# Designed miniproteins, single chains, continued (2), part 60

Each design is a single chain, and the fold is of that chain. pLDDT is the mean over its residues in the fold that is shown.

## One batch from the design tools (miniprotein)

Design m6197
Fold by ESMFold2-Fast:
Structure m6197 (fold): chain A 103 residues (1-103)
Amino acid sequence: TKDKILEATYKLLKEKGDSVTTREIAKEAGVSVGTVYYHFPSTKALKEEALTRRLEEMLATSTDPYARLLAASVMISTTEDPAVRARYQAEADAAQAALDAEA
């Protein structure tokens, strides 16, 4: 259910941008608005988590060093966990090294 809500959120963000409402997300995911709020404390938190998940997918699947560096940099700025931050810093360093090798 949580994954379905996140996928619906990202789809609607691509189509409509930041104007997307929790009601539209609930309809797209096929769940109630109450179910959305059960999993996410606010619409802002939901949108942020959906974007974070996509950035993590980009880091896992993208072969573009610039895209990887940008995704890792955003993840570093949004995480409060030092261990998670260190992991994304290592990813950013690897992406930067690949960019330097292309120069």
Scores: mean pLDDT 73

Design m6198
Fold by ESMFold2-Fast:
Structure m6198 (fold): chain A 69 residues (1-69)
Amino acid sequence: MTREEAEAAVALAREMARLGVLTPENVALILRSLGASEERARRYAPAVLEAVLAGDDERAIELILEATK
């Protein structure tokens, strides 16, 4: 997974948050689509959700890259 792909995923998650549809389950689905295992997606999804909602894009990118190792 590239940083550019992680940045695109954060942009998608921010748009979902704006629409009121960003959930831990939807974040886990995004992480799985990016190559994370089900277990890693479930583990990292809450932290990614919190980072996106806090506007901490860099933290969200770091967590997505870690989840997809």
Scores: mean pLDDT 85

Design m6199
Fold by ESMFold2-Fast:
Structure m6199 (fold): chain A 93 residues (1-93)
Amino acid sequence: DLQKGIEALRAKKYDEAIKYFEKALEKDPNNVDALLGLAYVYLMKGEFPKAVEYLKKALEIDPKNLDVYSFALYMYNLTGDPEFKKVAEEAKK
């Protein structure tokens, strides 16, 4: 399911990507890659509050995750939304 989510994301099939990442989380709620995939999909759909929510969930699982830091910084640079900056600062601690 994670791999199918990534393939759907590459094809820009965002609703299909969401379904596969959600199935990956049903099997493993701590799947950081699936949480980051959902954050990216919601960013691409313009749903920034949901993107922030999934980044925060990934950070709760792995507080010093460099992928969460890099993703949050990237999302902040694209959107200017200070909530992404807060996630990046928290991941850098």
Scores: mean pLDDT 80

Design m6200
Fold by ESMFold2-Fast:
Structure m6200 (fold): chain A 61 residues (1-61)
Amino acid sequence: MSPAEIEALLAELERAIAAGDLARARELSKQLETALLTSPVTRALFDRYLALGAALQALER
């Protein structure tokens, strides 16, 4: 997955979290985790993923 595709998925994850769509956010988070572990990414993109993951965890029951 390209860095631009990862950035697009991060933007969609941020929107899903903002909308409170936990099912969509979890699906996107799982896809991003696999992509980030198997693809070269910048530290900034990885740090953004971690921040969004923390936000998602705060919204979960």
Scores: mean pLDDT 79

Design m6201
Fold by ESMFold2-Fast:
Structure m6201 (fold): chain A 79 residues (1-79)
Amino acid sequence: SAAEEVIALLEEAIRALEAGDRLSALQHAGKALQLVKTKLPEAEEVIELIERAQEAALAGDTEAAIEHLRRAIELLKEA
């Protein structure tokens, strides 16, 4: 499903952040965001969380970025 694909991309983004690979994290998060906007546009909180995670990662706030992505995954699993 589209939700399963988004979750996989967000999990890859978290792994990249934990490894210090900000570029790969942003690429995975960006792909997840585009997929949510296209296939799950009603998931507004998920969209906002991914966007906040990208902003946190760009600011060097790895912990906040991971927390936002984990919350997005939780919401997608509960839908």
Scores: mean pLDDT 89

Design m6202
Fold by ESMFold2-Fast:
Structure m6202 (fold): chain A 69 residues (1-69)
Amino acid sequence: MEATKRYIRRVTDRAVENLKKRGAEEVAKELQKRADEILTKLDNGEITPEQALEELFKAIEEAYRKAAE
């Protein structure tokens, strides 16, 4: 649990910083919010660590796609 949560936060922080550097500030905020929701679901036992990582990577891909528009 804790190792997975730490990994999610680290990956999210990196993606958010990269999006902000590209000028995609609003997309970066949306990604941070989605990551926080994923962490909350994981803490509540609503999703597995594997599902949390899958949702996170999908969210990052969608954010980068929006930033490329």
Scores: mean pLDDT 82

Design m6203
Fold by ESMFold2-Fast:
Structure m6203 (fold): chain A 85 residues (1-85)
Amino acid sequence: MTEEQKAATYAVAAGIALVSAIWAHERGQRDEALRDGKVAADLLKEAIKLNPEYLKYAEWFAKRAREAGMDEVAELIEKTIEELK
């Protein structure tokens, strides 16, 4: 697996984790939503370390988390973005 393919894999996995977090949040499973949101933030961090181009996607994920009402998840993603600037 190339470094670029690895970065893309982390980004895709982060997207799946974020969708899982949103679904958990909509079902009132707040602890599950936060756990999956943290996984999404951690995976985005790995993607950005390998390819900084994914920083813009992390910003989009943070916006989506806030739009879904997951402010704590959005803050975790935003903190990850700030740590990698």
Scores: mean pLDDT 83

Design m6204
Fold by ESMFold2-Fast:
Structure m6204 (fold): chain A 57 residues (1-57)
Amino acid sequence: MGVDLASKETGLSREAILRITEAVRAGDEAEIRRLAEEHGISPETARNIGLGVLLLE
């Protein structure tokens, strides 16, 4: 849950939001940074997106 809302609010695809959320769930800081660079956002923004989705799960 929350993936559709995060996708709509950020303009990122559902697939991107899910990958970011799993990286945040795993605590994989390297993957969070990589995904942030791939999508043109800050690592802090990527972490906040993943945390937001996890809180709505």
Scores: mean pLDDT 77

Design m6205
Fold by ESMFold2-Fast:
Structure m6205 (fold): chain A 56 residues (1-56)
Amino acid sequence: SDEEIRELVERLERDPNDEEARSRLLGLLSEGDPNSPVVREANEFLTRLERELRAA
């Protein structure tokens, strides 16, 4: 659901290393509509987060 996606994004914004939140968000996005604004924003957020984590 869109609300769950937003909550998981907020959780990851507070703790970027929350692997449970990241895993759950990825699961929701894999079943989501890629044209949904919430899904697209969450995918963009995860892409940035992964880039930041790999840079370390």
Scores: mean pLDDT 79

Design m6206
Fold by ESMFold2-Fast:
Structure m6206 (fold): chain A 59 residues (1-59)
Amino acid sequence: MEELERRVKELREKAIEAAKNGDLKTAYDILKELSELVGPDSPEVIETAYEVAKILKEK
């Protein structure tokens, strides 16, 4: 569980960073990896996907 939490945090940060850089492909790839780890319906995946989409839409 603790190892999973660390990985989730790392992936979330990387996805957000990719979105801020306008790298849509990298952001989506990381979101797919995150959903594989915790499930596509998890709050972590949904919240990260929403934040990524919001950042990309505001650009």
Scores: mean pLDDT 79

Design m6207
Fold by ESMFold2-Fast:
Structure m6207 (fold): chain A 97 residues (1-97)
Amino acid sequence: GREEAEKAKELAEKAKELAKEGKGEEAGRAAAEGGGYAARAAELGEAEGALEAARLAAEAGKLAAKAAKNAKEAAAATAGAIAGIGGEVQAELALKR
């Protein structure tokens, strides 16, 4: 749980950095991986850490979409944003349990 939340946050922060550098595809992939780890952290009971990490991943995916130079980068960025949003939903549901 906690390790997954920490990894999700690290990946989300890396995705934001990659998006700022114009590396849209790499940023999208990192955001998607971060969102997945956030969802896993929520399943394991780390709801607060998962929510923070998922929000960062969703933000990173949105930034990657703005930095996208082609359809492939845009698709990766969109997948990253969706994964982050999914992680947020899972974390919010875990907080209500």
Scores: mean pLDDT 78

Design m6208
Fold by ESMFold2-Fast:
Structure m6208 (fold): chain A 60 residues (1-60)
Amino acid sequence: SLEELKERALEAAERGPHSFIEELGRFREMGVSEEELREIVREVAEKFGDPIIKSLLENM
């Protein structure tokens, strides 16, 4: 579910922006839509305020 993907993304982001980007790559391999990926990136960017993650969102 989208909520489970968000939980996995938040855990990855706690390990750093590169860990988060790797997890997003796995989600794309699983067939997660770009709309759902954008929603996940938005929530993680809001929670952590990481400039790399915010930049990723702005380029989606």
Scores: mean pLDDT 84

Design m6209
Fold by ESMFold2-Fast:
Structure m6209 (fold): chain A 104 residues (1-104)
Amino acid sequence: MITQTPKEIEAKEGETVTINLTASEDVGNKVRWFKQKEGKEKELLISFGSKKAPGVDDRITASGSGTNYSLTIKNLKKEDEAIYYQAALTDKGWVYGEGTKLKI
């Protein structure tokens, strides 16, 4: 099982937000992060652990190990308003978190 927190964040432009992932077992950095704007496909932000996908903004960073991972977005812009999802590779394949809705 994986738990993504919080479910919803309301923030202002220029603020920093952090979204957390807790896994019930060690996932060994096999973690991805996605951004989905309303009516659009999921965009890959983090391909593995802390490794960014090509073209991802330097304001977005990922960290963590074992059972605890986080995505941090600094200097928020209105374009960052979206639902953020994480996925972890388990013995059952890739499982997705419930998502975090970011409102700015």
Scores: mean pLDDT 80

Design m6210
Fold by ESMFold2-Fast:
Structure m6210 (fold): chain A 61 residues (1-61)
Amino acid sequence: MITLTVTLKKEDDVEKSKKDAEGLARRLAEWIARSQGKEFEIDVEVKEEEGKVVATATLTE
């Protein structure tokens, strides 16, 4: 199991910030999976925090 977190500054368009954070976390997770030469199930959770948007990606074999 591998976990990674992407934190972005909350912009005026919070929905866009959430989408951007989710996309970045997912893309990074896919790249990590590729580099390991294994198949992973990728799950991404996005949380809105004070002034920030946090996306956490979990890679499970």
Scores: mean pLDDT 80

Design m6212
Fold by ESMFold2-Fast:
Structure m6212 (fold): chain A 65 residues (1-65)
Amino acid sequence: EKALKELDELWKKFEEALKAKDIKGAEAQLKKIEELANDPSLSEAVREQAKNAYKVLRKKLEELK
């Protein structure tokens, strides 16, 4: 639950960074999402959501470059 809230916050910060064309800021949020996706202490459901978010947001960032 708490990790899902964190993921939602990171997603919002990523979208804000993209709006501002802050590529480094967006990359920083992606790094944090990747950490959630690879955290073995989190439930599999949370890790899968973080993995899916990472794939979607990474694609968006690459499209802006």
Scores: mean pLDDT 80

Design m6213
Fold by ESMFold2-Fast:
Structure m6213 (fold): chain A 77 residues (1-77)
Amino acid sequence: SLPEPTSPEQLEAAKRLIDAVDAGDVESAREAANRFVELGPGPVTELALAIASVVAKNRGHTEIAEILDEALRKASA
């Protein structure tokens, strides 16, 4: 079974993270990643950050990928 649904705040943070990665917006990506980790550290957060990091790397957004990798390390500790 899938994990329980995330809170509205976690969903908003996830949406902002996706939008920021898609746009290459470093500042928005940093804020969204930090907020997402603060609201819901755990396997779902770790997976979302890992996927977002791969997408950022594939799009050439190296700074965003570094931010996401740092957030993932903090969430996985």
Scores: mean pLDDT 75

Design m6215
Fold by ESMFold2-Fast:
Structure m6215 (fold): chain A 98 residues (1-98)
Amino acid sequence: SAAAEARARAFAEGVDALTATAEALLERSPEAAADALVAFAEAVGAEGTPEEAAVAREAAARLREAGRLAAEDREAGLEAMRATLDRLRAELTALLLA
């Protein structure tokens, strides 16, 4: 539906904005960046279906691991966070448009 497409687009734009915010936070605290992205994924899961909640929970777990990695290897951790958000975007878009 047009409403589902609009919701998927708004979600994708929100992910892009939070990724930019996380990059700025990584200059100060990789853990704070990961916490912000985890909170976003958990909020997405709380408003969705059980299937959306499962996808969001998996993303939150991976974002926590990426935050730990970023503390040891900032570039690798940031890349892992971006990959997790891209995957979350793709999986939720597929569910929203199903």
Scores: mean pLDDT 75

Design m6216
Fold by ESMFold2-Fast:
Structure m6216 (fold): chain A 56 residues (1-56)
Amino acid sequence: SELAEKADRLGTLAAILAAQGRREEAERLANESVELGKQAGYGEKAEKGARTALSL
C-alpha cells in the first residue's frame, strides 16, 4: 500500500507541475508514478493519470 500511496502522490505532483508548465519535471515524476504503481498492482490507474496529466 505504501508503494500505491507514493505512486498516487507522484502522479498528483506530476499533474500540478504539468499545469505550471514544468513539463520535463512532470514527465519524470509521471514515469516514476507509473513504475511504482505497477509494482503495487496499481499500474493502470497510474498510467491513466499520467496520460491525462501529460496528454500522452
Scores: mean pLDDT 75

Design m6217
Fold by ESMFold2-Fast:
Structure m6217 (fold): chain A 69 residues (1-69)
Amino acid sequence: SEEEREREERRRLVEKVRELLKKKREEAKKNNDPSRVAAYGIELAAVDLEEREDTPVETFRRRLEELEK
């Protein structure tokens, strides 16, 4: 169904956002940028909360778009 496809898309987007945030956080650590490490850590915590709260798929699409810049 359309609902099932949307739930699967949300799951995939959450995974992509989480992986990209982890990668950027590790890059920030290697570059000795503690403020960016903290910022990506906060965003990871926000994604975890949003995943638990069944936040709309559009939220994760926007996060991914911003992270890809």
Scores: mean pLDDT 85

Design m6218
Fold by ESMFold2-Fast:
Structure m6218 (fold): chain A 58 residues (1-58)
Amino acid sequence: MSKEQAVEEAAKLALEGRFEEANRLLKEHGITPKQALELAKKLGFSEEEIMAVTLAAR
């Protein structure tokens, strides 16, 4: 999957409280917290989705 798809899926997992799975998905794709934030903003994520995926990437 692309990095954009990984960030989108990780945001969905994090919003469901599945932070460990979201974190593993981001790490598998080499996505740092900084990159997750930048990609989420580029993809037009809500503030909630941005927070969730950024926390998961930590």
Scores: mean pLDDT 81

Design m6219
Fold by ESMFold2-Fast:
Structure m6219 (fold): chain A 57 residues (1-57)
Amino acid sequence: SAVEEIARLTGLSLRQAEGIVTLAKQLSREVALQFIVREGRLSEEKAERALEIALRA
């Protein structure tokens, strides 16, 4: 699943990865990316990849 793929890619918990999927669908791409970087404490590259996975789920 997208949630499991994001968790594996980012090292975040399944709960946090599920939150990323929800946010990606609710927010604009730019806002979602900034939020994921800040809250997930991820590099922009990892956040971009997580967002791409979330948006195709």
Scores: mean pLDDT 80

Design m6220
Fold by ESMFold2-Fast:
Structure m6220 (fold): chain A 57 residues (1-57)
Amino acid sequence: LTDEQKREIVRLVNEAIKAYQAGDKEKADELVDEAARIAGLTPEQRELLRQSVEDVA
C-alpha cells in the first residue's frame, strides 16, 4: 500500500466510527467496505475491521 492509500484508509475508518456514533449504520458499513477494498482485505478481515470500528465507537 502507498502512504496515500494508508492515509485514506485511516480517514475512512475515522468517518465510519463517527457514522456509528451518529447511529448511521448503513453509512458506517459503506465506509468500512471502502477501506477494506483499498486495503485488499479478505471477507474475514473485513468483518474484523467492522467489529473493531463498532467496538471503538
Scores: mean pLDDT 83

Design m6221
Fold by ESMFold2-Fast:
Structure m6221 (fold): chain A 86 residues (1-86)
Amino acid sequence: SPEELLRELVEVARRLIENVKAGDWDGVREATLELVRLYQRLLDHPELTPEQKAEISRLVGEILDAIHRRDLEAAEKALQRLEQMV
């Protein structure tokens, strides 16, 4: 279901941020790939509205951009907003 995929996306995003905090770069790579795969599955899900897909895209993009910039505060803020969608 899209709700189960969203819960999994949130959990993977949380793990990604925690791996960045820990300096576990192998874990960061694995979690990033898993996040992108889940994100692509959500965008292709017929039960999600275009508005929900746009919001997921925006928040996932914000998390990945923040991590690339090493802005953990921005990444955690975007994660909190993603959690509110579940």
Scores: mean pLDDT 87

Design m6222
Fold by ESMFold2-Fast:
Parts: sequence; structure tokens; C-alpha cells
Structure m6222 (fold): chain A 89 residues (1-89)
Amino acid sequence: MKKEAEELVKKAEELVNEAIEAAKKGDTEKARKLLEEAKKKLEEAGELMTKDPETAKELGEKILKTVEKMAEADALIKEQEKKKAAEAA
């Protein structure tokens, strides 16, 4: 359980970092897909941790940092989408 939750959190972090890079390049569709995949990985990890409070405590800081990066990626995607909308006006 703990190892599976750790792998899911690590995969979510990798996906979020890829989403940030895609958003910086203006590939908002790829960035959104990567964020949705990261969200699913965190939800799977969360379900495992609901049954194991000790694992939740140990991974909590990593999850918090991953969620903060997800918010950063979402903000970048929205900024790029606004720029595209302005160019189409």
C-alpha cells in the first residue's frame, strides 16, 4: 500500500511538471490532459491513504507540494488560453 501510494504521488508530480512545461510552450490541450492524469493519480493515492493514516501522514507534505504545483499549472493554462482568446478577438 505505502509503496503504491508513493509511486502514484511521484507519477502525479512528474505529470504536473510536464503540464507546466506544456503550458509554458502554449500547448494548453496537452497541459490540461497531463493535469487530469495527475489528478487521477492523486485521487488513487488518496483512496489508498484513507485506509492507512500513517502513510497519509508521511506523504502529506509531498501531496501538498504536488497540489500547489497543480494550481500553478492551471493558472499558466488559463493565462495562455486568455492570450489565445485575445488574439482571436
Scores: mean pLDDT 80

Design m6223
Fold by ESMFold2-Fast:
Structure m6223 (fold): chain A 58 residues (1-58)
Amino acid sequence: SSMEEEAKRILEKAREAFEKGNRVAVEMALKELQEMAPYLSEEFAKELLEEVRKLLEK
């Protein structure tokens, strides 16, 4: 779906931001994905949010 494609793009940007040391951009991506979560499948949303949270644990 278009929403899942957008969510994947946000995750990709979060990974790029993490590699550049831009923690603020990773936190912004987490907030965007949290706002999108109700419109995504539950399992897909959970996987994406866990991936972004892992980046913030480092």
Scores: mean pLDDT 83

Design m6224
Fold by ESMFold2-Fast:
Structure m6224 (fold): chain A 57 residues (1-57)
Amino acid sequence: DEVVEEIARRLGISREEARALVETILSGGRLLLPPELKAKLSPADLARAGRIVQEAL
């Protein structure tokens, strides 16, 4: 999945963490991020990930 790879690379997180983030974004926040991953990501990182997902759709 190109979106997962792009997010992992841009945010400096693992592919598994990027996949969890993508699934959370696509769910509209209905799926919660793991607390450990949420602690690693700033609001700016979340906004960037959201833009990458939107650009891929």
Scores: mean pLDDT 74

Design m6225
Fold by ESMFold2-Fast:
Structure m6225 (fold): chain A 68 residues (1-68)
Amino acid sequence: DRAAAVAGALAQADRVAAHFGLSEETVARVRALIEAGRIDEVSAIFRDALASGDVAAMVARIRALYAE
């Protein structure tokens, strides 16, 4: 279910953003990119803003959802 996968990815991004204190503007941009399927740009934002293992794992999960 693609809609459920996108919803799950958005919820995961919200949790990571809240945990690491990302700006509302960054969160809104990530949400828009996830909905558009632009995963490479989502990966770039998290790589630049938060270079951590938790973020890398989340990005890998989001990328896998769009690989289907």
Scores: mean pLDDT 67

Design m6226
Fold by ESMFold2-Fast:
Structure m6226 (fold): chain A 60 residues (1-60)
Amino acid sequence: SPLEELLRKAEEAIRAGDLERARALIEEAMRLFGLSALELAEIAVELGLLPAALLARRLQ
């Protein structure tokens, strides 16, 4: 899934300490898929990507 790919890249950025890149990837996913921060966080939780989910919730 292209959405899952973007979220996994955001997780890689979080692990590398690059929170600016992680935010940009999450915002790109929201824009491309028409998702709110809350909707994207819910999907990230379902995928087991908890750091990305927490970062997305902070963008609200």
Scores: mean pLDDT 85

Design m6227
Fold by ESMFold2-Fast:
Structure m6227 (fold): chain A 92 residues (1-92)
Amino acid sequence: EEKKKEVEALKELVLRGLEAIKRRAKENMSPEEAEKIIELAEKAEEAVKKGDFEKAAEYLEEAAKIAEAAGDEETAELARGAAKLARKAAEL
C-alpha cells in the first residue's frame, strides 16, 4: 500500500522528535518538569509503536504545554511539530 511508506516516514520523524524532546527536557528544565515530559514522550513513543498516532499527538501536545509553562519555547515547538506529524499519520 502506497500510504504505508508515508506512515513509516512520519513514524520515524515522530520518534526522532521524541528523542530530541527528551534530550532537551533533561538539559533545560528542572528534574521534576523533565520527568513529566519524558514520561509523556515515552507514552507517545509506545502509542506510535502501536500505530495509535492520535494518542501520540495528544501526549505530545501535553508535553508541549509543560515545556511552554517551563519557559522552554524551543522544546514546546518541537513537541507541537511532532504532534502535527503524528496527526498527519493518523489521517493516512
Scores: mean pLDDT 85

Design m6228
Fold by ESMFold2-Fast:
Structure m6228 (fold): chain A 85 residues (1-85)
Amino acid sequence: MLELYELTVTFKEEIPLEEVEKLAEEIKKRLLEIEGVKGVLIVEVTSRKIVLKVLAEPSKEEEILKAVEEILKDYPVESIELKKL
């Protein structure tokens, strides 16, 4: 069964918008490679925040979070939140 999630990444510091846009696209691409993730929509991108909607199997929540954390490992991340809608 598929569930809809809202994924929010918040940065501690302002990141150039063009860089955040590239990160949002990289996150989208990486998440779509995970078995059980069926859709990713970029909802909002600012210099401090990325918001995505993710359609995925609940069993993939941990794998989704780990993939996002790995992409953002060198960035000043304040929080990564995955909320079931």
Scores: mean pLDDT 87

Design m6229
Fold by ESMFold2-Fast:
Structure m6229 (fold): chain A 62 residues (1-62)
Amino acid sequence: MVTDEDIELLAKLLGLSKGHVREKLRKASPEFRTFIAELVDKYKRGEISEQELVDYVRGFLL
C-alpha cells in the first residue's frame, strides 16, 4: 500500500499537492494503488529513472 512518504515523494516529483495525490489514490482501484506502490519501490531501488516514474504516474494521476 502507498505510504504517506510515498505520497509526499509523488507530490514533489509531479509538482502537485499532497492532497491532490492522496485524493486520486483514494478513488483509485486497489490494483492501481498496488501498481503505483510497485513503481515507487522500483524507483527507490534504482530500477527506473525519475523521468520514467513521473511519465507512468502522470498518465494515471492527471
Scores: mean pLDDT 78

Design m6230
Fold by ESMFold2-Fast:
Structure m6230 (fold): chain A 61 residues (1-61)
Amino acid sequence: MSDEEKIAKAEEYLKRGDEDKAEKLYQEVVLNSKDPELRKKALEKLIEIGVKKLEEGVKKV
């Protein structure tokens, strides 16, 4: 499976609400991809997911 395919599949998981599966695929791209553009895209998506989860945790009060 290519890094582009992993990103596309992760986006599908986000549409389904499977944030954990999407996060794992983005992490694999960040750690293993040789393409700096794909790594940057995956990292930005991970940050977006992380920020959303952090905000949800804070609002949980």
Scores: mean pLDDT 77

Design m6231
Fold by ESMFold2-Fast:
Structure m6231 (fold): chain A 51 residues (1-51)
Amino acid sequence: MKPTPLELAVYRLARRGYTVEEIAQRLGISPEEAQELLDRAAKALGVPLPP
């Protein structure tokens, strides 16, 4: 399944070493929402979550 642009953006930032909290602050969303988007992006791409 193709990830949404927002899900993909969150995943790319996480792969660059940004924390969920930093991504959430940058995008103006909650850390919980950023974590959910990251999980959904990883599932859609068929790859493991970044550390």
Scores: mean pLDDT 76

Design m6232
Fold by ESMFold2-Fast:
Structure m6232 (fold): chain A 80 residues (1-80)
Amino acid sequence: MTAEEIFEKLKQGDATEVIREELEKLGYHVGEDEDPASELIRIALEEKLDVDFDALMSTDQEVRNRAMAEVLAKLYQKQS
């Protein structure tokens, strides 16, 4: 799945639920009390992904969603 495809899902749906669903598809468990966006950032750091962490922390929802889509796309590439 490409970053652009994931970004479109994040724009059209509830971004928090989309992130949770994609992480679960990748084999990560996100608890009910855990913020999926924070877990995505933690996983990106743990996996040492080359991503824009400033964009992931952005107050601009579009910038943040693009960065989150890039992280998810890179995680899909590592699973392949």
Scores: mean pLDDT 80

Design m6233
Fold by ESMFold2-Fast:
Structure m6233 (fold): chain A 73 residues (1-73)
Amino acid sequence: SISEEMDEILKKLDETLGEDKIVEFFREVAKTGSFEEAIEKLKPELNEEELKALEEFKKFLEKLKELAEERKK
């Protein structure tokens, strides 16, 4: 289910980045309005594994956005 996929992705983010980096990421998303710009600004502070986890999370959110838009129609 989507709930199980979300739980697994969030767990991987927490284990890979930790709470402080996740909070910092969402602050940058709020400032820029873009996941892509937020990731780019944080790149110097993130390793390859952390970047991959954020990219997977971004793709999952894009999937959720598409499902939400289809259900509104």
Scores: mean pLDDT 77

Design m6234
Fold by ESMFold2-Fast:
Structure m6234 (fold): chain A 58 residues (1-58)
Amino acid sequence: MTEEIKKKLEKRAEELAKQGPGGEGQAERIKEFVKKSDDEQLKKLLEDYEKVEKQIAE
């Protein structure tokens, strides 16, 4: 499960990097957090990002 969560977060970081310099900065922070975080922290972060994405999608 943890590896799947990490892959989803890394994929999101890759997409943000495509948005330009601001997105690249956020992508780097996400990758660093994924590297340092445990399973519970990663799951929480993924849930927060999915919540934001649903709001953006309308």
Scores: mean pLDDT 70

Design m6235
Fold by ESMFold2-Fast:
Structure m6235 (fold): chain A 57 residues (1-57)
Amino acid sequence: MKEAHEELLRAIGEVLRAMGDLIELELRGGSEEEIEKARKELEEAKKKLKEAEEKLK
């Protein structure tokens, strides 16, 4: 049970990190490829977050 909560917190951290990376690239004018990669990383992090949420049920 504690393990599922730890995975949830970790997944939240991954989403925040991916969002930060995307925002940084947008602000400093990253390339289209860099921005697209960051968007995909954010989508992966969101999927992991959803999986972690489902483990709590």
Scores: mean pLDDT 79

